# Designs tried in a protein design run: designed miniproteins, single chains, continued (4). Part 31

Each design is a single chain, and the fold is of that chain. pLDDT is the mean over its residues in the fold that is shown.

## One batch from the design tools (miniprotein)

Design m13122
Fold by ESMFold2-Fast:
Structure m13122 (fold): chain A 55 residues (1-55)
Amino acid sequence: MSLEERVEERLKTLSKEELEELLAMVERAIAQEKDPEEKATLEKVREIIEKLLKE
């Protein structure tokens, strides 16, 4: 299983409230991150959280 798949599986175990809290933290981290590679990774995590919240 890829790292992205593992992250998604772990995030699926969180409540909606926990996902919303994590989304806020990730968005803050993206705004402060200067490394393009780390920023891209955080943006992928944000997309997974947003997708799970949409469901």
Scores: mean pLDDT 78

Design m13123
Fold by ESMFold2-Fast:
Structure m13123 (fold): chain A 69 residues (1-69)
Amino acid sequence: MRERLEAETLLAMADMYLALGKLSPNKEEQKKLYEKAIELYRQAMEVSPELRDEAERGIKEAEEELKKL
């Protein structure tokens, strides 16, 4: 299923951006990386509703990291 593969790829990319944000020493860069992760998680949810719970968890984690900035 093409849509499932696309959604899984978006979720994996979002997870990578979230991890990069945590490793970044620069607050401006961290903000951009977390915002990108949230965008990718939202896209994954739109493509595959089955990934909603995992994507929402990632979004909440990124939002909590943004609050620390």
Scores: mean pLDDT 82

Design m13124
Fold by ESMFold2-Fast:
Structure m13124 (fold): chain A 59 residues (1-59)
Amino acid sequence: SKLSKLIEDPSAPASDYLDVLHDLGLLSEEELERYKKKMEELGIKTVEEFIENAHKLDK
């Protein structure tokens, strides 16, 4: 899947990962925008950084 390809590249943009989750119906538009804003605030740029900081995104 598109998700599997992004997970194989830890340097891939985290925004691309979120866009794929939204396209698959796993995130709403509101959740997508909220996560993107929080990623910017936390300095999360890559899939690796997103995974490492996932626990901070729920707050």
Scores: mean pLDDT 74

Design m13125
Fold by ESMFold2-Fast:
Structure m13125 (fold): chain A 99 residues (1-99)
Amino acid sequence: DPAAVAELERIRAEALRLDDELVANPDLSEEQLEEIIRRARELLDRLMGILDRRDSALAQQIRQKIKEEDAKSNLSLRDEAGSLIATVLNLTDYLLENA
């Protein structure tokens, strides 16, 4: 699906920009880190929408795993931001390789 591939490439580019912002700025405020987390979660939601259309069972399993890990997590805002960006990038790469 060319439209899904184009959307995955946009999500990847946005996630890389968020990663660059996080890595380049060690002194980001709590408010700035919360904004990065918000944007990363929006990218994750877009990715899960694409995965749900391809394999709804796998999408549901991944959503459940993320929810369980989030509920048990005691990460700093910076570590949460980094973890979310890494998840988005890894899932985007997986979906692009299996497009």
Scores: mean pLDDT 84

Design m13126
Fold by ESMFold2-Fast:
Structure m13126 (fold): chain A 57 residues (1-57)
Amino acid sequence: KEEEGLKLAQERLEEALAKVENREKAEEAERERKERLREAAARASEEVRERVERYLE
């Protein structure tokens, strides 16, 4: 059928499915980002500590 209502229903279904897929991908990217931030924070903290100790030595 070429009814516009049917086409809109199909488009909305595909849009909803894409949102679910994008949400899952976003969650994976967020986990990776948090992991990198954790590593960067640890490294930055270490650099700051080393800099302070150099001045004291």
Scores: mean pLDDT 72

Design m13127
Fold by ESMFold2-Fast:
Structure m13127 (fold): chain A 65 residues (1-65)
Amino acid sequence: MEKVPELIEKLKDKNPKVRIEAARELGEIGDPRAFAPLGKIATDDKEKSKEVRGAALRALARLAP
């Protein structure tokens, strides 16, 4: 089973802790498929957790060329 698609689905989880962990793992893996989903979460005004947005921004920094 591919881990990256599973982690991308976890970015939609109702639990902010799960979203934070998914963003961190996607950043550690460095797969470019995560770039668009992480960018969406980092800039989404409906994402109320600053910790989730911060985790997504850190993951994006690891994915940057």
Scores: mean pLDDT 78

Design m13128
Fold by ESMFold2-Fast:
Formats: C-alpha cells, sequence, structure tokens
Structure m13128 (fold): chain A 72 residues (1-72)
C-alpha cells in the first residue's frame, strides 16, 4: 500500500529530525524494517520526499500519516 509506506516514511523523517545524530541509524533501521526495505532505499525515499514536498505539504502529509497509522 503506497499510502501506508509514505505514511511510515513521513513519520520516520519527523522522528529523525528530532533524533540525536548517534541514534539516527537505529531509527532508520527500525523504519526500514517496518517498510520491508533496506536502509539505503529508505534514505532514497526520504530524499525524494524532501525534494518534492514543501514545508506546508509536509505538515499535511504528517497529519495524513497519523490517520493512516491509527487505522492499522
Amino acid sequence: DEELKEAITVRALEVLQKTPEELKDAVLEKAAELLGISVEELRKRIKDLLRNTSDEEMESKLLKASEILEKS
């Protein structure tokens, strides 16, 4: 489900922005595990999301991600 994968990626990005550098690898590993992809693929998805998403759109995606993850 593309919406679920985007929701997890958006939430991972939010958590990473608040995470100390020494713990970022652990957060990336957990998010990649939840998505069923590699850490390298997750990093690519995060970079693509940041390149194609404004700050206002990111806020909207975070709200949508919370709703999608609550449904699971």
Scores: mean pLDDT 76

Design m13129
Fold by ESMFold2-Fast:
Structure m13129 (fold): chain A 62 residues (1-62)
Amino acid sequence: MLSKEQIIERAITVAALYLLRGHSEEEARQAARDVMETHGLKASEEEIEEILRRAKELLASR
């Protein structure tokens, strides 16, 4: 099983890929939720917003 940190990193990466491909922020949020739920984690709205912000930072750094 992946650690919580690894699951969050994966969610950030997937959200960033969705944004890079021209998907909306809402679609990126949904993709992040799907990653978290697939690994058995409940995601709060605040956690999803943080993941989206970190995804945007990742894109800005690359």
Scores: mean pLDDT 81

Design m13130
Fold by ESMFold2-Fast:
Structure m13130 (fold): chain A 66 residues (1-66)
Amino acid sequence: SKEEAEALAKKADEQGISAAVLYGGNRVAVVTPDGLAVAEFESEEEARKFGEEIAKKYPNVRLGYV
């Protein structure tokens, strides 16, 4: 879920652990050593906005495309 994805990104950033944000159509996946969370959105635009906001808030996060 969106909440789980943001929680994983936040935890990784706070611990100094690298996280990746991956885009796949209307979905965003956050991948960390602690796990994987996927969020689904109404549009690809909303998915991109979410991923960009996570990367902006959490500097250890890297953006990618699936």
Scores: mean pLDDT 76

Design m13131
Fold by ESMFold2-Fast:
Structure m13131 (fold): chain A 71 residues (1-71)
Amino acid sequence: LEEKEKRVKEAEEELKEAEKKAEELIEEAKKNGSPLEESKAMMLGIAMVTDAWVKVRQAKLELERAKEELE
């Protein structure tokens, strides 16, 4: 059970890192790039955050299943 909790924590940290990196990419594109580059940075950021979000959801589902099996 604790292993599943660690997975959730790790996934949540990855999500926070992805969000930070996405924001940095967008801000850098705004300062240096054209509107096209800004759009690309936004799409990349969304993809990164979505990927990390899916991992968090998966880890939470595994934790809940482990709790139910313990019953």
Scores: mean pLDDT 78

Design m13132
Fold by ESMFold2-Fast:
Structure m13132 (fold): chain A 67 residues (1-67)
Amino acid sequence: SREAAIAAATAAARALGLSDELAERAGRGVVQFIEEFGPEAAVQMLVASGLSREVAEAMVAAALAAL
């Protein structure tokens, strides 16, 4: 579900050191980016927004597994 995907992406971000507030905001953003532009574009947009590639890839993978 969408809610599960947001939770999974948020948990991945937190596991890689993001604060609760940043992880929640980024988790919602990654699911929206995947829905609108697809997973590859989502990784690129997250990296362009200032997240490391490792964090961006982990969040996108977690969201896709839960969608």
Scores: mean pLDDT 83

Design m13133
Fold by ESMFold2-Fast:
Structure m13133 (fold): chain A 86 residues (1-86)
Amino acid sequence: TLAKRVALTLRLREAAERNGGRITLAEAEAAIRSVPILSDEEKAAIIAALRALLKEKKRDTITWEEAVAAANAALDALAAERAAAA
């Protein structure tokens, strides 16, 4: 759990730093998909959350802090769904 969040945070932060502190959906998707310890389900959930965030804010870019917060919320929601289903 912690290792997944640390790896995700580092990849999103690096993507944002390469792009002046903000990331597009495509850059975020590439960063998220590059994390080998995330499942395909976790990657899909995070990407969907970021897509929804960009649509809600009516922007094409977000800060790495916004991306990390949304990604952590998506992972928490997915973990809660799995716990409820078990």
Scores: mean pLDDT 80

Design m13134
Fold by ESMFold2-Fast:
Structure m13134 (fold): chain A 74 residues (1-74)
Amino acid sequence: AIEEMREIAEKIKDPEVKELVETGIRAAERALALGRERTAREVLISVLEIAARKLKETDPELAEKAKELIEHLK
């Protein structure tokens, strides 16, 4: 999940959306380090949902990959 989000972040051309995804990854890693697996999943899902919406017009293929990852995390 986290490695797949890193691949998505690397492909994002919009620096604002890229920063959002990278920030979400860091937050999820901290939650996992504290044993808060549920919080980590919720953070990843929320960030991916926002990224998918923002990418829908500029990079629809990347938006679909984000949606696929959300389904994998549920």
Scores: mean pLDDT 81

Design m13135
Fold by ESMFold2-Fast:
Structure m13135 (fold): chain A 97 residues (1-97)
Amino acid sequence: SARELAIRAAELAIEAGLEAMKSENKEAIRLAIAAILKGIGARFEAEVLGRAEEAARDAIDAGELAVEAGKLAGNEKAVELGRRAIELAREALELAR
């Protein structure tokens, strides 16, 4: 549950970042790379280390970076994926308490 939601949130944040990277906007690309790296870290924390609460917090941060990247990229799909990542990560955080 909490671990599974944190993994799913991290995966969505990575997907959102990859979508935002399709942009020619250099700032969008920088934020997208940050979102992907943070999402990979969150996924590792949840999947390998079993740290669902920490993973959920990092997935929220990754999702927020992906939303910013998506907005700069003008990519509505990236923004929606990033917002979904934040929503699931918040649910994971509540369950991990």
Scores: mean pLDDT 91

Design m13136
Fold by ESMFold2-Fast:
Structure m13136 (fold): chain A 94 residues (1-94)
Amino acid sequence: GMAEEQALLDRLRALKAQLAASTDEDEVVALVDQMERVYDELMAVSTDTAIKKEAARILAESYMIALSKLTDKDKILEAIGRLLRAIGDLLDLE
């Protein structure tokens, strides 16, 4: 329901704030992995295009932040792939 969707969206916002404050690469990876799970849950339960669009925007912005903090090549490549997917979702939602 709408309350569940808002709770998931608020959790994405809280995780993005934690990500922005993080100085540890392993914590950055753990935070984006957690955000992916919350995003997938939100996309599965939501029927609201505006909520889905906002979630995709938060996820895309979060990967941009993560990329500024990652130094490991494999982690960077995975984050780029996930960023492109989030941007694709955002564009598909119009």
Scores: mean pLDDT 88

Design m13137
Fold by ESMFold2-Fast:
Structure m13137 (fold): chain A 57 residues (1-57)
Amino acid sequence: MVEELRKKGEEAIKKGDIETAIEYAKKLAELGDYETAQELENKAVRAYIEQQEAAAR
């Protein structure tokens, strides 16, 4: 289950669905996997910044 949530979160980031990626990170934290949740959240934030930069091009 935890591994599936991580993969779904990473898939959401690849699709540019940052909100969904953050939601999966919160679910991972709820299950006690704080390290993976933090990593996924950091990846989502980075992708969000990249999206904002792309919109300015």
Scores: mean pLDDT 79

Design m13138
Fold by ESMFold2-Fast:
Structure m13138 (fold): chain A 86 residues (1-86)
Amino acid sequence: MENLEIAKKIYEMTKKVEQASLGTPEEVRKAAEDAVKEASKYPKGLNALVKALRTIADNLEKAGYTEQAKALREAVDEAVKKIKEE
């Protein structure tokens, strides 16, 4: 399928953020910022990554990792805003 390499990169970035989300809120924030910045090189991938990261945040909150979920949501929103500022 088209853009298979981009999909693979997005999947790898999503997994790295999931692994960081089991650590400290600071680690989650850094992993999310790095992932969004990398995905910004692939316009078709950025929206997919953001959606996946928000789903991870929802799952973390349901599991009781409220601080990690909040840090992830804030980091994603800040990184996306920074990219849209050119």
Scores: mean pLDDT 78

Design m13139
Fold by ESMFold2-Fast:
Structure m13139 (fold): chain A 85 residues (1-85)
Amino acid sequence: AEKVKELAEKAKELAKKAIELAKEAMKKAKTKEELLRAIGIILRAIGAILLAEKAIETGDLELAEKALEEAKRVVEEAEELLAKL
């Protein structure tokens, strides 16, 4: 039970980091494609937060792990996008 909460909270923290990085990418975006990429990252990060919240609600360890993996992916994508801008 505690492990589910720890993984889910970590997923939420990483997803929030991805949103902040994507917001910075939006400020630097010069093309519609770059702007859409940043928006896509924000939407996926929100999805990871919702998945993490559901994992906490249901006590689902597998769901918490999926939320964490998605959060890790969107952080990497946000960092890559921001580095190119």
Scores: mean pLDDT 87

Design m13140
Fold by ESMFold2-Fast:
Structure m13140 (fold): chain A 64 residues (1-64)
Amino acid sequence: MEKEEKRRRWLELAEQALVDEGLDPETARSVAEKIVEAGEQMGFSEEELIRAARLAGRTLVEKA
């Protein structure tokens, strides 16, 4: 599988999960990029990436 296509899909999934938790689209994009980078370095599965994004979004919304 092409790494660039996987990264694009992961960015979309993470951004959507963050928006679903209540982040605005601009903040969600920035946070999604960081989560995807960390997930790639840590060897996350797609399910682990989505879970991490949901947790991050929930935490950021509660802190705001």
Scores: mean pLDDT 79

Design m13141
Fold by ESMFold2-Fast:
Order: C-alpha cells, then structure tokens, then sequence
Structure m13141 (fold): chain A 60 residues (1-60)
C-alpha cells in the first residue's frame, strides 16, 4: 500500500520529464533535420521508460 503512493509520485515526475522531453525535441526540430528530431524523440522515450523502471526497482 505505501509503495503505491511512491509510484503515484513517481508517475508525476515522469509526466514532468515527458513535458521537458517534448520541449527538447522541439528545439532539435528547429535546428536539426527530421532524422535528428526523431532520434531525440526516441532518446526521450527511452529516458522516460528508464525513469519508470527505476521507480519500480526502488520499491522492490
């Protein structure tokens, strides 16, 4: 039960990271190519996924 509260807070932080990632991808799109923007998007997605996994690992 207590771990569920930690997961909720973790998801809030993940949502914040997602917003920041969207801004970073937009910046790459302005100065880069479509390929670089797509790669930045993939990296941002991986970072968010890793953050979620880290929260799961911490509550083990």
Amino acid sequence: MEKEELRKKGEEEINKLRTEADQAVADVARHGTPESAEQARALADKRIEEARKKFEEKVK
Scores: mean pLDDT 75

Design m13142
Fold by ESMFold2-Fast:
Structure m13142 (fold): chain A 63 residues (1-63)
Amino acid sequence: TAAKEAEDKFRELLAAGKSPEEAYLEVVNWVEKALAEGKISGEEAKEMIDTARRLAYEELRAA
């Protein structure tokens, strides 16, 4: 699912040493590029960004 792709990308960025905030912004950039290139729909883009935002908040609260 689009949400799983966003989650996988977010986790990959955290594993690479990005902060939750940096990982969130990188997922947003990636999603915006994919949307501009016609690779995903606007609904998928919203779902992906909402997923990354939730995960970033969870990581910040767990720290």
Scores: mean pLDDT 85

Design m13144
Fold by ESMFold2-Fast:
Structure m13144 (fold): chain A 70 residues (1-70)
Amino acid sequence: MAKLLRLAAEEARRGDLETAALALAVLITVSKKEGDEKLAEMAREALDAVARGDAEGAARLAEEAAEYAE
């Protein structure tokens, strides 16, 4: 999971917010299914940053979620 969050951060930094959003949406779903509500919430915060066009904020939040997931 942490590796996928880091990939979402890299895609956000590259300006590919659509790919970042897809990765984050999958990660939210998987985290909820596994019962990790905190990780799901962190990934949702990163997705909210993508929704407002904040690529740098999205990348930072996704990296924080990745660090938590390790």
Scores: mean pLDDT 83

Design m13145
Fold by ESMFold2-Fast:
Structure m13145 (fold): chain A 62 residues (1-62)
Amino acid sequence: GAELAVRLLVKELGLSRETAERVVEMVRAGASREEIIALLRSQGLSEEEAERAYDGVRALLA
C-alpha cells in the first residue's frame, strides 16, 4: 500500500515524507516512469537509486 511505499522512500533513500508522498501520488496518477525518475534524481538520487525506488513503489502499489 501507499504507506509502505512512503516508508520505503523515506527510510531507504532519505527523502522527506512530503516528497515521498508526492512520488506515490504521481505513480498512482499514472505519471510516466521517466517523469518519476527525473523527480527522484532532482532530489539527489543516482539513476540506479531512482530506478530501484520507482520499481519498489510500483510493486507496493500493485
Scores: mean pLDDT 84

Design m13146
Fold by ESMFold2-Fast:
Formats: sequence, C-alpha cells, structure tokens
Structure m13146 (fold): chain A 69 residues (1-69)
Amino acid sequence: PPALTPEHAFRLVEAAREMLERGEDPEHVRLVLRMALAIAEKFGDEETIEEVRKRVEEIEKEIEKKEKE
C-alpha cells in the first residue's frame, strides 16, 4: 500500500469539509476527521499536528452548529 504522509491528513480534513457542505452524515464526517488527526499524529511533526487539530476543531464546531438547527 502507498505510504501515508502528513499531506494526507490535510487532504482528509478538506474531504471532511466537502462532505459536511454536501450534507453528508455527521458521523461519517467525524470519522474522516479522526482519521486525519491519527495520520497527523503518526507522520507529522508538532506543528502539523496542531494545524490539523485546529482545522478539525473548526469543522466539529460547524457540525455542532448544523445539528442544533
């Protein structure tokens, strides 16, 4: 299988954002965000992990906002 890189974490964050914008299941969006964070934690440096975490938190807030509407 192809090696995972820190760039894959950012690609998954963008995929999760697009899924959320399309109105896909919030549980599936959260799963993709968890995968992104896990990849960043295994293959990224501290700066990458913090950036991915911040982006994940932003998308999680958007999910919560949509669920309360």
Scores: mean pLDDT 79

Design m13147
Fold by ESMFold2-Fast:
Structure m13147 (fold): chain A 91 residues (1-91)
Amino acid sequence: SLEEILALLEEVAARLREAAAAETDPRRRGVLEALAEGVEALIRLIRRERLSEEEARELALAFLDTAIQAARAFGLDDLVAYLEEVRRRLE
């Protein structure tokens, strides 16, 4: 459902904010903060524009693919595993 997609995105945003707060490396922290801002912006877009479940799912999957790529590039292996699990739940 759309509510389940939004709840999952909110959980991802919270996890990213928590990871950013715990991160000691400034570059990794910056990436985590940017990803959190991206998820938060996506949640706002879905709610504001009243997107369908299908549109929300497609955008969430596209975001997760980008986020997984960024996490891999910065060696955030635990985050990669988490985001891949989230992606599987959206399919």
Scores: mean pLDDT 90

Design m13148
Fold by ESMFold2-Fast:
Structure m13148 (fold): chain A 100 residues (1-100)
Amino acid sequence: MKAKELLAKAKEYFEEAMKALEEGDLEKAKELLKKAGALFMEAADLALKEGDLELLKEIHEAYAEALKKLAEKTGAPQEVLEQFEKDKKKVEEIFKKLKE
């Protein structure tokens, strides 16, 4: 699967998770958020292997947007928020090293 396809799928799961949070389905939201996070990271790893700095930047921006939206939602799982912050920092470090 191409990194862009993984990023698109991650965004889809994230949007589904946001809807689940609004409906109060915390179990479904947690599962979807974990799937979204895993796909974001897989997309970042693949973009790194391909040397696609533009896509890595896009993935970092997608993580930042996801975290902002998630922080604004009542009932967002704290563990997922912490994992997204950690993963965002990892992508940021990868991008920084490639720019050196």
Scores: mean pLDDT 76

Design m13149
Fold by ESMFold2-Fast:
Structure m13149 (fold): chain A 61 residues (1-61)
Amino acid sequence: SAMDEKIAEAVAKLREMLAAGASENELKREFLLFVEREKMSPEEMQRLAAEMRRLLDEARA
C-alpha cells in the first residue's frame, strides 16, 4: 500500500541517520515530523515506532 511504502521510506531514512551517527533524540524528531507530514493513523504510528525501537536496539547491541 502507499502507506507501507511511506513507512519503508521513513525506516530507510532513520537507518541512514543512525548509520551516520544520529542520536536517539534526532531519530525521535524525524519520527514526529514524518507522522505529522503523512497524518499517520495510530496503527501506522505503532508500526513505525516499533521499527524505530528495533533499529535503536540493534545499534546498541
Scores: mean pLDDT 82

Design m13150
Fold by ESMFold2-Fast:
Structure m13150 (fold): chain A 67 residues (1-67)
Amino acid sequence: MDEEIEKKAEELAKYAAEKLGMDYEEAFKRAKLMLERLIEEGYSLEEAYEILKKRIDQAAKLEKEIE
């Protein structure tokens, strides 16, 4: 389970770093924490991944609008 969560966190961290200009280590830490929190709330790993990727997309749009 942990290895799968870390793999998804790596994908999200890379995606967030590229889209948001976020530091990779900080993005990885946040992605892992958020995935674990969503799983605790009753979401599957795949559902949590899709939710967070969509949130990154929304955040990227907002950052471009406020800058």
Scores: mean pLDDT 78

Design m13151
Fold by ESMFold2-Fast:
Structure m13151 (fold): chain A 62 residues (1-62)
Amino acid sequence: SLSEKVARIVGLVLRGIGHMLDGNYEEAIEAFEEALKLAEELGDEEMAERIRKLKEEAEEKL
C-alpha cells in the first residue's frame, strides 16, 4: 500500500541519519540510496529531492 511504502522510506531515512550521527557514512549512503529509489518509484519528487540532498551530505563526509 501507499502508506506501507511511505513508512519504509521514512524508516530508511531515519536509519541513514542514524548512521550519519555514528560516522558510518557508507552505510548512510546505502540507506539513502534505497530510500531515494522508493521515493522515485512513488513519484514523490519533493521527497526524492530531500533524500538526494541527505545522500549528497553523506557523500561529502567521505
Scores: mean pLDDT 88

Design m13152
Fold by ESMFold2-Fast:
Structure m13152 (fold): chain A 58 residues (1-58)
Amino acid sequence: MKETLTVHLPASASEAAQAAALARAKAGLEAAGYKVLSVDAAPTRVGDYLAYKVVVEK
């Protein structure tokens, strides 16, 4: 079953810090039994956060 999840990261974080946080989120999802299929390269600004869409399969 495919699901779309949203990861919120601080917009003030560096690009490297955002990449590291996304990698950690991916590892956590895979540890929970999800297969990460894609991460949206274009985050949406939501206030002080950048919202990344992540497509997963369970």
Scores: mean pLDDT 79

Design m13153
Fold by ESMFold2-Fast:
Structure m13153 (fold): chain A 64 residues (1-64)
Amino acid sequence: MEEQRKALLAADRAGDVEAFRAHMEALLPEIQKRAEEKGLGTPEQVRASLEWALRSLEAIAARR
């Protein structure tokens, strides 16, 4: 689990936010499907949460 978080952090540092965004968008449909199946939220709610996280990453990258 920590290895996965470390890989995402390394990708942000090496590939910039654009590469991270592309990867996230590719995974988004599967994340939405799984969340809906488990009753964790609507696809819109899941997307809103991920968009918020992405905006936070973009703001951090802009500060560098």
Scores: mean pLDDT 65

Design m13154
Fold by ESMFold2-Fast:
Structure m13154 (fold): chain A 55 residues (1-55)
Amino acid sequence: GPLPTLSPRQQALDEAALPYLKRANERLKTAKNQDEIDAISREVAAEYRADLAAA
């Protein structure tokens, strides 16, 4: 079925997340274990939240 229509705010947040997702994927390529994956995910999420709060 058709994808649910996102609010303009949610759509903007999803679009703004794309560069952070790309960065996360690049860093995840170097991860060797679950702890490193978790650390990378937390760091990228924290960077996105900080940038979003600063904007």
Scores: mean pLDDT 71

Design m13156
Fold by ESMFold2-Fast:
Structure m13156 (fold): chain A 90 residues (1-90)
Amino acid sequence: SAARLAEVAQEVDALLEANAPLLTEALADRPELAARLRALAAEIGRALAAGDAAALAAGLRELADLLRTIDDPALHALADELEALAERLE
């Protein structure tokens, strides 16, 4: 539903804002990973603007998978939260 998409969108925005310092630090020395994260963030933004729940879920899963490639427990915890939000859209 549109209401569920809006709720998940707000939670995604809040989660990414809360974890912005962690993401900035983790990516400071990883330019290729930072570029992939920016591309995924753009895809997520487009899905949100279009109201496309399936595209948003796919983007969140891809972001979670990307974060899991980094050996950092805090990023793995963030990936788990993003995956849970994606599941709420499916």
Scores: mean pLDDT 82

Design m13157
Fold by ESMFold2-Fast:
Structure m13157 (fold): chain A 64 residues (1-64)
Amino acid sequence: DRDLALAIGRALADDGLARGLSLDQMRQWAQQVADQLRAAGVPEETAQLVRDTAIQTYTDALAS
């Protein structure tokens, strides 16, 4: 499920960029999504990977 977690994280970053979110708003939203995934029974490692991928992808896009 690593590939799905990476895809979700990247999709969140793309949507955040399209919506013009600040980095702080993006971090907050990525954390909220990770918390929701954990509440739905997704393993902590997978939920954290979604969060970390979203933030990293967003940050990399801002630097490019």
Scores: mean pLDDT 86

Design m13158
Fold by ESMFold2-Fast:
Structure m13158 (fold): chain A 60 residues (1-60)
Amino acid sequence: SKLEELEKELEELVEREAELEEEWRRSGGAPEVLRELMDVGVEILKLAVEITVLKKEEEK
């Protein structure tokens, strides 16, 4: 289902965020890594909102 696909994408993005956080620490705060972290953070928020909306629709 779309909900299952979005939950999987969220899990993958959370894992990617953790990897980027470690890379950012190792790089000594490289701006390019920080930008990618911000982009991933925005995508996580978008997916979390969509998952919440879909779950509320399933309760109807």
Scores: mean pLDDT 82

